# Designed miniproteins, single chains: the designs that were tried, part 67

Each design is a single chain, and the fold is of that chain. pLDDT is the mean over its residues in the fold that is shown.

## One batch from the design tools (miniprotein)

Design m2316
Fold by ESMFold2-Fast:
Structure m2316 (fold): chain A 65 residues (1-65)
Amino acid sequence: LKLTREQLEEIARETGVSVSTVRKALRIFNENRDKPAAEIIDRIAEETGLSRETAAKIVRLLLSY
C-alpha cells in the first residue's frame, strides 16, 4: 500500500498522532500484510508506543485505502 502525503495527514488528523507515526505504522502494515489484523495492530502498538485502540483505528483506516 502506497499513500500520498495528504492521505497520511488525513490519518494523522483522524487518529490524533503525528504524520511520522502514521508513516511508521504504514511501514509495519506493509511488512506484515500477510498476517492477521490483530497481529499487525499489536506490532504497531508495540513499536510506536500507541495504545492498542489507537493502533486498531490506524489499521482500520489503512484498510479503507
Scores: mean pLDDT 83

Design m2317
Fold by ESMFold2-Fast:
Structure m2317 (fold): chain A 68 residues (1-68)
Amino acid sequence: MQLSPEARQILRRIGAEIQRLYFDEGASREEVREAADRLLESHKGDLSPEQYERIRTLVDDMIDQLYG
């Protein structure tokens, strides 16, 4: 699936925050998911519905990979 440059930048920012919370703070799965959801919602106006859903799926996959 292709993401726009703006969508890729948003995904990278969310990914960086997920990694910070997981590796630096030892946050729970729920805490990481809540933070990721808040960041994604803050960018809802910058994304098409299709790009928003693609980022959401990729974020969910990243969290699932970290926590199993």
Scores: mean pLDDT 84

Design m2318
Fold by ESMFold2-Fast:
Structure m2318 (fold): chain A 62 residues (1-62)
Amino acid sequence: KVEEMTKRIVESTGLSLEEARKIVEMALNGATDAQILDELKSLGVSELRATAAVGELLSILV
């Protein structure tokens, strides 16, 4: 399931496989939306793309 979620985020947002896998693991470990967004921004991901990635992740988890 983690691999499927990771691939879907990569496909929909253009994040790298490493970036997508990291945020999937963070979410499954109980990280907040704000923590995930901050992590992506710290990796150099744009605000728009980071927000889209968090939205996609939430749509998969809920």
Scores: mean pLDDT 80

Design m2319
Fold by ESMFold2-Fast:
Structure m2319 (fold): chain A 102 residues (1-102)
Amino acid sequence: SAAIAALRARWQALALDLANAFQDALDGKLSIEELRAKLEAFLAAMRAMGVDEEELARIEALARQTIAALEAGDLKRAEELFARLLDLAGAALQALVARLEA
């Protein structure tokens, strides 16, 4: 499906933008407040794509934990939580694609 291909391409672009923003935050090139705004935009984009609200709530919880780890200066924990966030977001997209193909 062209629509499913477009959905995957959009998610890939969003995930890459967010990963770059997270790396810039780790490198001190982006503020925690700017990263929070990018995480909010990422969640809004996933909601617009049709990701389930229960799945979005779990992703949002990981986003809040990632920001809290960065604010605490625990960069290793922030990296681990961010990796889990991207994995969960990817799984949520696969679930969305499966629903659209069914």
Scores: mean pLDDT 88

Design m2320
Fold by ESMFold2-Fast:
Structure m2320 (fold): chain A 65 residues (1-65)
Amino acid sequence: DVIRYAALSIEAAAVSFELGDARAEVRDGKIVVRVRKLTPELREKIERVRRELERAGFKLEVVEE
């Protein structure tokens, strides 16, 4: 739905800003975070963000490039 897509796009932008060295986008109704390398520090930040998004009803996936 258009409304859900808009909400996902806003959350993806917020996630990208919060994580800094990661890129977030909306794909297949999910927020996808692309990282060059998953360091322990970045993994911890991603897991915190994932928990908040799951509570809001959104899905987050992580992809290493």
Scores: mean pLDDT 73

Design m2321
Fold by ESMFold2-Fast:
Structure m2321 (fold): chain A 98 residues (1-98)
Amino acid sequence: MAEVKVSGGGTVPAGGSVTVNYEIRGEVPEDYYLLVEARNAETGEIVGGAVVDPGAKSATVRGLGPPGTYEIRVRVYDAKTGELVAESEPVPVTVVAP
């Protein structure tokens, strides 16, 4: 089965962007895609994300909202079925006042 590792995060100003790097290990479906999701860690609100091509190794999440703690996850989906194949551990991001 597939495994995805994500790294990056850190501290960014409100309205800023963060770049995460990811690595997929093991076997993936013949056709798959990645979803990068940013979520407010306190409220659970999804504040941003991106669909990225399988060949990409990084994604930038832009316009992170008000100051607070956020979590970024990378998910791998089967492109034919829409089934979740693998999910990373969350990467913390701290958004500070500008």
Scores: mean pLDDT 79

Design m2322
Fold by ESMFold2-Fast:
Structure m2322 (fold): chain A 65 residues (1-65)
Amino acid sequence: LAAKKAAISNLLNSIATASAAAQASLLAQIGAISGISAASIKRLIDKYGIAKVKTYLNLTLEAKA
């Protein structure tokens, strides 16, 4: 769990500074870890921003416990 949270945090932070092409790859990686599609994650970031999406994804990972 902690490793998945750290990975998602790192990937989301990378999106903030990444090129558009790199963002697509980062979104796919976050999707693989979280079980949420890359398209859905992009839509959430566009609507709510990275900080809120980070909180949401962490809660989603914790829900498995």
Scores: mean pLDDT 75

Design m2323
Fold by ESMFold2-Fast:
Structure m2323 (fold): chain A 82 residues (1-82)
Amino acid sequence: MIKAKTLEEIIESLKKSAERLIEHFRAQGKDEQAEKVRELLNEAIERLKKIKTPEELSDFVLELGEKMAEIFVGKTREELLA
């Protein structure tokens, strides 16, 4: 079982990283991508609160990475691979 303190540290790190990324997209006039990062952050925090095992955390990190890639290019994984 993942300790609550570890999850809190992950959530805080994620918030800081997302905040920097949102500012980066806004500075480039990419307001749609900035908004998607904010929405993904809110979704990710709620998902992290429900994670109980290291395996669930690993699966979550992989899924988060894929969703972030979609935001960066404005396309789904299927569209990127096509």
Scores: mean pLDDT 75

Design m2324
Fold by ESMFold2-Fast:
Structure m2324 (fold): chain A 70 residues (1-70)
Amino acid sequence: SSIAAEKLYRALFAPDVETLLAELRRLLEGPGAAAVRRHLASILDSLPAAVRERILADPELRALLERGLA
C-alpha cells in the first residue's frame, strides 16, 4: 500500500507529461495495480485540473482507472 502510493506520487512528479502517463500505465498494469488504482481514485478529484485532465484524456489510462472506480 505505502509502496504503491510512493510509486504513484513519484510518477506524478515526472519531468514531462508523456513520462508521467507512461509510468502511470506501467503501475496500473503491474502487480500492485489494485493499490495504485485505489490511491489514485481517492486523490483524483484533489489533483490540479491540468494533471487530472491529462490522465483522463488518455484512453488507456482512463480504461485502467475505470476498472477501479465504483
Scores: mean pLDDT 72

Design m2325
Fold by ESMFold2-Fast:
Structure m2325 (fold): chain A 96 residues (1-96)
Amino acid sequence: SSQALKLQMAEGVLHIAMAVALTTNSSIEDTIELIEKVYNNLLTVSSDDTATQLKTVVEETIKNLRAAKTTDERNAVINDFISKVDSIIDAEIEKL
């Protein structure tokens, strides 16, 4: 089984969930719940090293979401989260 395909599918689920948060103007707490769900999904297919990196990104993203005062700041945090997760997952795929 291609581990790369599993990682790409989990990344796709994250992109869909984050697109929903961005387009529905989801509350901070609903956005955090979505982030926790996509993080848990990624943990089922990630290596321990990647899981550790993802945990750091998730914790920082939750902190930054709670600090966001405007919709633009919230959206910037979500877009930064997507970009950082993509970089981490792509780096794991390149090592396979």
Scores: mean pLDDT 88

Design m2326
Fold by ESMFold2-Fast:
Structure m2326 (fold): chain A 108 residues (1-108)
Amino acid sequence: SLVDEIEKIVEEFKAGKISAEEAEERILELVAERFNLHEGLEAARRAKAGRWAELDPEQQALARELQREALRVMLEYVERRIERGELTEEQRESAEKARAALEALDAE
């Protein structure tokens, strides 16, 4: 399932094998594959790199949709892990930042 694949990514992050940024990228790719949002993947990557203004309106919409879905799925999964006491304090702080990013995307 999607949750099982995210769990694998989160376990690699928890083990210190990947950074938070790498975990976010892997989850973004996974969500793009599962929801057929691959068209938005490159646009989302450019947006993440601060190149949002280089995107046309259609690319901005696709990037926003993919980022919103990726952040939502990641945040819900990570929050469930935090509730179980399975994550570090730094990983909990990353979840809070992801929530703020999702709220910002919904407001824009």
Scores: mean pLDDT 72

Design m2327
Fold by ESMFold2-Fast:
Formats: sequence, C-alpha cells, structure tokens
Structure m2327 (fold): chain A 80 residues (1-80)
Amino acid sequence: MHTATGTGSVSVEDGKTVTNGSVQLEEGASQEDGDRAEKEALKRAKELRETNNATAAGATVEVDSDTKEITLLSETYRRK
C-alpha cells in the first residue's frame, strides 16, 4: 500500500481568503496522486468553511496509489 496525503486549509484574514496546501508522498505514490489528494483536501476545506460560516477550515485526504481510492482522514473548522 502506497499513499499520497494532501492537506488543505482555508482562512479569512482582513476580508481576504487565504489558502494553503501541502502533500506528503509515500515511496511508490505518484505526484499525480499527491496533486489529487491536495485538490480534494482544499475542496473539502473550502466547502466546510462556507457550509459552517467558519473563519477557518482544514481537511486531510489520502489517496491510495494502487486503487486510486480517496479517503477523508480529518476535517476541522473554527467560527468567530
């Protein structure tokens, strides 16, 4: 099993939306799997922030390099 893990965060600072993404690749995972994981994590974080009227949100997503299965590992948000 080889996995790519993507983390995405979204926050609102001084009326501006700030986004940050990162990728962790295990040996045998591809850059394409990493890019997919980061994209899905950022998408989830943006959705979570908007749905909950949050000031910040984050998500972590894992992609299996063999099956291409996407797993949501964690999501968090902060209000006020």
Scores: mean pLDDT 81

Design m2328
Fold by ESMFold2-Fast:
Structure m2328 (fold): chain A 99 residues (1-99)
Amino acid sequence: GPPPTVSDVSAPDVKAGEPVVVTATVTNPSDSDTVVTARVLNEKGEVVGGDGTVLPAGSTQTVTLTTEPIKKAGKYTVVVTATNDAGSDSATVETTVLA
């Protein structure tokens, strides 16, 4: 079947010391569970936070992924990836950690 798809990624700005809350719509049309991960990358491309979940075969859900608190203010890139044996998809959004 077709691979999973990721859309409508949102990561609202947060204050330093608060977790980044990531939402995304993930569609899994396959016969396999899909692993969904959010990774928060700093300006150097280093992963500073993340979370993950599993989406059942044949399902579409809005997932909420909550990272560890990010203490350093700045611009961050959030990458949401859905992957299984049928393939993978990723979507990105920027978020700001405010001082």
Scores: mean pLDDT 87

Design m2329
Fold by ESMFold2-Fast:
Structure m2329 (fold): chain A 86 residues (1-86)
Amino acid sequence: LEAVVFTAPGSGPGEAAEAMARAALDIPVRRLPIDSPLARALGISEVPTVLILKDGVPVAGAVGVPSAEELRELVAAGAAAVPAAA
């Protein structure tokens, strides 16, 4: 499992979402710009967006600056999820 935070450069909310994910989660966390190839491939249009990836496949996500509790719930949901085959 890994967490990816999609944000705009210089975004305070994006920095807050990344800091929250790094503080709340015991999985790798990375930040990518909203105009990244991965964001475009996944159809991410809103900032900040936090995705939980399992073997590179999105399994859970939230738009906006989530709380530490919401982030832990996303990871729990993602760990239990079977990646969509389509």
Scores: mean pLDDT 78

Design m2330
Fold by ESMFold2-Fast:
Structure m2330 (fold): chain A 90 residues (1-90)
Amino acid sequence: SAVEAARDEHLALLVAMLERGGRPDLAARLRAAAARDRAGEDLDPAELAEIERELEAFIREHPALYAELVARLEALRAERAREREREAAL
């Protein structure tokens, strides 16, 4: 469940970044690939390679959006770590 929650969180942040950057089409493709993976379906290697290439291009063209995504992921990881420390102290 923690792995699934982390995957959902990562996907949601990637999708939001792509939508804010004007690529709702790539966001939809990423969601579809994630849904197939979750269902245990085989992913087309060519489609995955194309999604990866498009994501790399997007990151190069929108470094500020990518930096914001990384900062949000780091903040969420730090928050969960602090919550676990608090739980362990009880």
Scores: mean pLDDT 82

Design m2331
Fold by ESMFold2-Fast:
Structure m2331 (fold): chain A 100 residues (1-100)
Amino acid sequence: KVAELEAEARKLLAQAREALERGDFESAFAHLNRVSSLADELAKLGATETAIKLLREARELLDEIAERTTDEILAGMARLEIGVNNLLIKKLEAGVKPKL
C-alpha cells in the first residue's frame, strides 16, 4: 500500500540524516538510494506528489553527501543520483495537470 511505502521511505530518510550526523556517508548514500527506488514505486502507484516530495528530500541529503565527503567516487555517485532524481522530478511534474 502507498502508506506503507511512504512510511518506509520516511524511516530511511531519518536513518540517512542520522548517518550524515555521524559522518557515515556510505550508509547515508545507501539509505537515500533506496528512498529513490521507493519514490519510483510510489509514482507507479499514482502517488505522484508523495514521490516528488521524497525525491526532493533525498536530493537535499545527497547534496550534503557530495559537499561533505572526502571520497571523490562517493561524491560522484551522489551527484549522479541527484541528476537522476532531478530528471524523475521533472518527468513527474510534467505529468501533473497545470494550475491555471
Scores: mean pLDDT 83

Design m2332
Fold by ESMFold2-Fast:
Structure m2332 (fold): chain A 85 residues (1-85)
Amino acid sequence: SQADIISQFMDEALKLLGEAVAKLEAAKSEEEMEAIEAEFKKKLDELKKKVYETNNLSDEDKKLIDQIVESFIDLLERVRDILLS
């Protein structure tokens, strides 16, 4: 079902976010943090594209996935900013 596709996307995106957060906490420089953020954005975009290409999603489901992507990017950037404080 489309709900199962969204759920699977959420699980994979949350895993990527958790891995990125752990890497940010272990980072030794701002340059390393920027690289981690860039890698996360790339992986999340690749995951989104794969889901869109392999599934016949409704416009509503695509909008929800786009909102999740934006929210996770914003959350990671906020975590980075807190760690730099």
Scores: mean pLDDT 85

Design m2333
Fold by ESMFold2-Fast:
Structure m2333 (fold): chain A 91 residues (1-91)
Amino acid sequence: SESMRLTKAKAYLNLADQYESEGKYTKARNAYLEAVDILLGEDVNTLTTKEIAERLKPYPELVSKLENLALLYEEKGDHAEALLVRMVLGK
């Protein structure tokens, strides 16, 4: 169920935000990566930008969290991980 997948991803993003606020940076990053993996899925390379956008449309809050995640990776110099997140948000 796509709805269940997005709910699980949102839970990991919330967990990551909490870990970050507590200064648990490694745990926060691992939770963010788990959320990205759930949102993109195993077949990410077979999805069009439009299909990815349509899957995220019911959850605009997740888009904002993904944008913040991309900025976090860029700040850390993890440009490849930031690019992966940006591909989900559309280019």
Scores: mean pLDDT 72

Design m2334
Fold by ESMFold2-Fast:
Structure m2334 (fold): chain A 61 residues (1-61)
Amino acid sequence: MEEAKKKIREHLIKGYEAKEEGKPEEALEHFGKASDISHETGEVAFEDLEEFRKWLEEERK
């Protein structure tokens, strides 16, 4: 359970970073992998993208 949540968060972080760097295909690949893990395990890291973005900003301090 915890490992799945960690992997989902890592992919969401990388997806958002890729989007900010202007790499939309890479961002979509990471978001897709996060979605696949979430679907297979029933786990979710964040309820929506805004929560994820807020968490990312805090971690990047």
Scores: mean pLDDT 70

Design m2335
Fold by ESMFold2-Fast:
Structure m2335 (fold): chain A 60 residues (1-60)
Amino acid sequence: DAARRARARALARALLAADPGSLDKPVSTIAQMIAGLLPEPLPLAELTRIVAEVRAELRA
């Protein structure tokens, strides 16, 4: 749902911004790390999409 996607997006942004080295990691690896940290996990495909979007925004 929208709230769950918003939490995943915020967590992805925080992780990618806090650790510059994470920008060089595969999107799938970051998505799996985030899945483990969320109280209500999203499907891995959805998390992968969110991580890819956030990484693109931070690299701009």
Scores: mean pLDDT 75

Design m2336
Fold by ESMFold2-Fast:
Structure m2336 (fold): chain A 95 residues (1-95)
Amino acid sequence: SMAEELEALAAADPGRGERLAALRLATEMALKALEDPERAAEVLEKLAEQAREAGLDDLARGLERAAELVRRGEPRERAREAIERGAAADRARLA
């Protein structure tokens, strides 16, 4: 799941663990607020910028894709899958 991949990514990089845990929580909260798609997309885009600054380029791309999907009214699960793939790719690189 998206939550499991984000948690695994945070565990794989203890030096950035607190920042990654905060990004995970904020991502889950943004996706739960999908009743306001534009606001959720704005939050996801800001989280993508923070992920990129942390050197998590694949997670950043996944978050940017999730924002686009949310804006287009696509199901929440598709947004979660995009984030999950990005987090898994960065975790594989760090392992």
Scores: mean pLDDT 75

Design m2337
Fold by ESMFold2-Fast:
Structure m2337 (fold): chain A 88 residues (1-88)
Amino acid sequence: SRIEESLRVWNSLSAEEKAALDALIRDLASAFVRENNIPESYLPLLEGVALNEVILAAHEYRPGQPFVAWAEPVIRAAIEQAYRDIYG
């Protein structure tokens, strides 16, 4: 299944790659909160949604580029969608 493939890709990532992903998610979510004047209390929710969407989409990742670089547009889309779900 797509979920099993996504979890396989996710579990293959190094601790260093996961830490870099976590830092990127935090940076992008924090920037989005600041730029859109969202209460900082929503930050953990946006970070959680972004992480979940990256894991679910991980089956689409292909070796050849850093995982973090591949994940960036997924993170951005997830944060924007969560914002629309809260405020739209």
Scores: mean pLDDT 88

Design m2338
Fold by ESMFold2-Fast:
Structure m2338 (fold): chain A 68 residues (1-68)
Amino acid sequence: SVKDLIAKNLEISMEELNKLLEAYKNKNWKEAIELLRKALERKYGKPSVLSDEGLLASIELMYEVIES
């Protein structure tokens, strides 16, 4: 599924991806941004270079693709 591909790409569990998407759906943007930031930091072993706005935009795109 698209969700499986996103979770694999971000190197997070399906549970973590669902928490991120649920936070976004509930308009808890700070929590959604933090979850994605931490996932990217774990994957790349360094602080994320994306701004909070960039992280939120990435989450919006992921959510839109999954809901399509």
Scores: mean pLDDT 85

Design m2339
Fold by ESMFold2-Fast:
Structure m2339 (fold): chain A 70 residues (1-70)
Amino acid sequence: MQDTVDDIMETVGRMAADGASEDDLVDFARTMGTQAGLSPDDIDYVVTHARDAARNRDTVRRVLDGLRSG
């Protein structure tokens, strides 16, 4: 379960950096969490992360670029 949550969060971060809307990020997190059989609490957690990533998109993009562009 934890690896699935981490994978969803990483993908959401990438989508946010690529310019996906808050609605698209939330829909992705909810859909993937539901398909993976995550608990309602875990789904709420990844959805909250998706909203945060959308609001802090420039920070997410900077972090991801810094990690990959060396």
Scores: mean pLDDT 76

Design m2340
Fold by ESMFold2-Fast:
Structure m2340 (fold): chain A 59 residues (1-59)
Amino acid sequence: MEQDRRAQAAQLLKQGVLEGKEEEAMKQAMTDLGISEEEAKTMLTQIRQGLANGANPPR
């Protein structure tokens, strides 16, 4: 059950990072999906590290 929310949150956060709207993405994930702040921050950190590991993907 929670895995579905995490998948959706990860997609939202990933798009927010790519657009440079991390704060809005976090707020939307928390408001729409009801995830915790800590979960959102953890996911955001993992996404940022994933992007840093390799080159940023072009559009």
Scores: mean pLDDT 72

Design m2341
Fold by ESMFold2-Fast:
Structure m2341 (fold): chain A 80 residues (1-80)
Amino acid sequence: SEEERQKKLREIVIKAGEKAASYLAEKDPQRAEDVKNLIEKYKDKPPEEIALALQIHFLLHGDQEALSLFNLEMAKEIEK
């Protein structure tokens, strides 16, 4: 169903974001907290909006490694 598809996509995006936040937590706990707060704020939005919000957030703050990890994690799920 479309609802199941949207739920699965949302779960994929959120998990990728949480993984990027965990990476940041080891280097900058405040940046990790900001990312987790952004996920919480956008969690009920369409998966495309969650992904875009996180990508723009990482770009705006120069989190190049976290952005790369986020994108790679999502790409792994798309190939399944």
Scores: mean pLDDT 86

Design m2342
Fold by ESMFold2-Fast:
Structure m2342 (fold): chain A 65 residues (1-65)
Amino acid sequence: SATEERGLALLREAGAAPPSQRELAEALGVSVATVSRLRRTRGYLELEVELGVRELQAAVEKVTK
């Protein structure tokens, strides 16, 4: 839970330049296998959709102005 929360927070902060699995594992103090498991959680999938929507919205704004 705490690892998931910290991992999701780091990914949200990184935005367009997300850290690699190894970088995220080092930042969280966990194994790469734990990060891989985190990427299969509902919270991670919801964040991935959220970040994708934000990137798409930013791209649309650049084109439509």
Scores: mean pLDDT 72

Design m2343
Fold by ESMFold2-Fast:
Structure m2343 (fold): chain A 85 residues (1-85)
Amino acid sequence: MKPLTKEELLFLLKQLIRLIKENRWVLASALIDYLYENADKLEWTEETLKLLREAVEASKDSFLPKRDIEKLNKLIETAEEKLKA
């Protein structure tokens, strides 16, 4: 597991949104799994929380599996809790 900087996380989430919009759902799923497994160790910011919400919106018109959408919603919950603390 590699610790990500805020800038690396921001870049990664922008790439995730692009993959979802392009229906590259296999690569998007792999990236979501990585983020989900490392959620508690990531440096969440208001900008990255906004991108997570954009990823969920993009997923509604995509081939992304329901399980991955559920993981994105869990990532939003984790980011919100960390930002409140």
Scores: mean pLDDT 82

Design m2344
Fold by ESMFold2-Fast:
Structure m2344 (fold): chain A 94 residues (1-94)
Amino acid sequence: SAEREELIRLGEEHFELALEELRTAPADFERAKEHLYLAGYYYGLADEPELARRKLEELVELLRKAKVPRVEEFREAFNRGLQEGLAERAAAEA
């Protein structure tokens, strides 16, 4: 649906904004975490958990290769958003 496509687009935007924050000098880790939470949240609302998990694993690999610290905090922020988005979607369908 157009609504699902828009939610996926919002997830993609926040994912890219998180990467931009990590590429800036100095990197803003707290803003990157906020964007990753929102990316997960929108993927959750879109009911796209498998797409979300693939995107997260790609991110984690990129961050590890780049020697970015605090990688697990980024994973946790994204997964927290994903779970909250999925829960909100489930509640709306009940």
Scores: mean pLDDT 86

Design m2345
Fold by ESMFold2-Fast:
Structure m2345 (fold): chain A 63 residues (1-63)
Amino acid sequence: MEKVKENLDEIAERIAKETGLPLDKAKRIVEAVIKGGFENVTGDIPEEFRKAIELAKEEIEKL
């Protein structure tokens, strides 16, 4: 699990860089995607959050 945590932190850093979100928010998005929390996201979501969710899903799928 330690190595998985490091990979998730690297993904969060990449998402923060790509979307301009703070690292803390990017980490929470990665964690929520792993838990399946964004599977049925509806409503008005800021573009940077939507992009971060998509990037997190793509990177996690590569693990």
Scores: mean pLDDT 70

Design m2346
Fold by ESMFold2-Fast:
Structure m2346 (fold): chain A 75 residues (1-75)
Amino acid sequence: SAIAEEVRRILIEAGVPEEEAERLAERVGSLPPEAQRKALHSARALAEMVRAGVLSPEQAAQLLEREIDELEREA
């Protein structure tokens, strides 16, 4: 999925370890298209918060994982 690849790149650029970024991106790629777009939006927002110094990369990854969990329950 192009969205999953974009999420992976965003997370790696934000400082999330590659293995964790790949794991989260794979989960995003398994979501319905609308949920994938929501996850991409969240990943972008969280990456901006890391860049601004508001969140650590680890905190951003944890928050995205919680969002993915919610999106999986909606599917």
Scores: mean pLDDT 87

Design m2347
Fold by ESMFold2-Fast:
Structure m2347 (fold): chain A 77 residues (1-77)
Amino acid sequence: TDATAALLRRIRERAVKLLDEELKKKDPNAYVEVTEVDHPLFGVSYRLTDGVTGEPIPHELWQRAVREAAREVVEEL
């Protein structure tokens, strides 16, 4: 549903913000780069990288950020 899509987007955006803040604690120039990949056959997906190094964000770090973001977003509802 549109409401579910909006909620998931809000959680994703909050998780990216939390990751960005965490990376900046170690390097003020660090940032999370989000790349939207629109594949003709498989639809839209997202890739998360460190904008300075180009390295992928570890999945465990992303999962922790999503869990914290979900908690924060639900508390704001």
Scores: mean pLDDT 77

Design m2348
Fold by ESMFold2-Fast:
Structure m2348 (fold): chain A 62 residues (1-62)
Amino acid sequence: VEKSPEDEVKALVVLVKEMAPHEKNAAHRRAFVQSAVAKLLPRADAATRERAEKLAMLVALE
């Protein structure tokens, strides 16, 4: 991966999906997702971060 914004978002979503299902507490999953988005996408533009947060929140809400 060459750090293209789209590749970073895809990698983050995959990582979150792999990790979040292991956490059975929904509130903890949301906190984990929000923390991961903030840490892994601080350099991404606002639109990319919003998109990643929405996708990650969908995973956490399950």
Scores: mean pLDDT 62

Design m2349
Fold by ESMFold2-Fast:
Structure m2349 (fold): chain A 78 residues (1-78)
Amino acid sequence: DALAELQARMNAEADRLAAEVLAENPEVTDARVHVSIDPETGTVTVTVRVESTDPAVAEEARARLLARAREVAARLLA
């Protein structure tokens, strides 16, 4: 199943991006990215969660991670 393989590949890249954000930002305590593809519509949904004791740091890291995840998804769909 090419769609399931693509989703697995996207989530492997997403896990790598989350690990990079954790390594880059010592104030970030948790970072997660999940990518799902709707098999009926082909719609790609990217969900990002970032935790920090500083809400401003969490929001900046979350925005950065979401942008990177969307770039990876666009590249893999091309």
Scores: mean pLDDT 79

Design m2350
Fold by ESMFold2-Fast:
Structure m2350 (fold): chain A 96 residues (1-96)
Amino acid sequence: KVEDTPEARERGLAREKLLALLAWAKESGVMSPELYALLRELIRKAYDDPALVEGMLAILDRLYAEHSSALTPEQRAALEAALAAAEARVAAAYNS
């Protein structure tokens, strides 16, 4: 289901970026302070249910406590590539 409003597009982009970053974090086993901050922002933008947002943030806080480490330059480049791919997928879905 695709809603063609600015708010729906922003939520879709935030959700796609969130999924891409969570997948990347799981594959890499790394949760940097920068990634943690980005994930918190994306969760808040991706969902409008306060209870769901609080629950997801609590899970993220646990993951950060267990897996916090600094990104290497190669990991940073891979993260940027994953975000660009997510943006391209959302653009393809919402642009006509």
Scores: mean pLDDT 71

Design m2351
Fold by ESMFold2-Fast:
Structure m2351 (fold): chain A 63 residues (1-63)
Amino acid sequence: MVAPATRREAEAFILHYVRDENLSLIRREHLEKVARALGVSVGLVRAAARRLVAQGRIGGLEL
């Protein structure tokens, strides 16, 4: 079942992914992987990741 995820769900998935992979920096490849897993656009995942950087919850983006 591929249900469209909300931006909030994307933010939660990114946080879990960062913790599981022990990442301090999110790269474009990571955004693409999350987008495929959630069935959403890369743009939505990128917006979620930028918000997490702004909140200080992840170290940064390498896009």
Scores: mean pLDDT 75

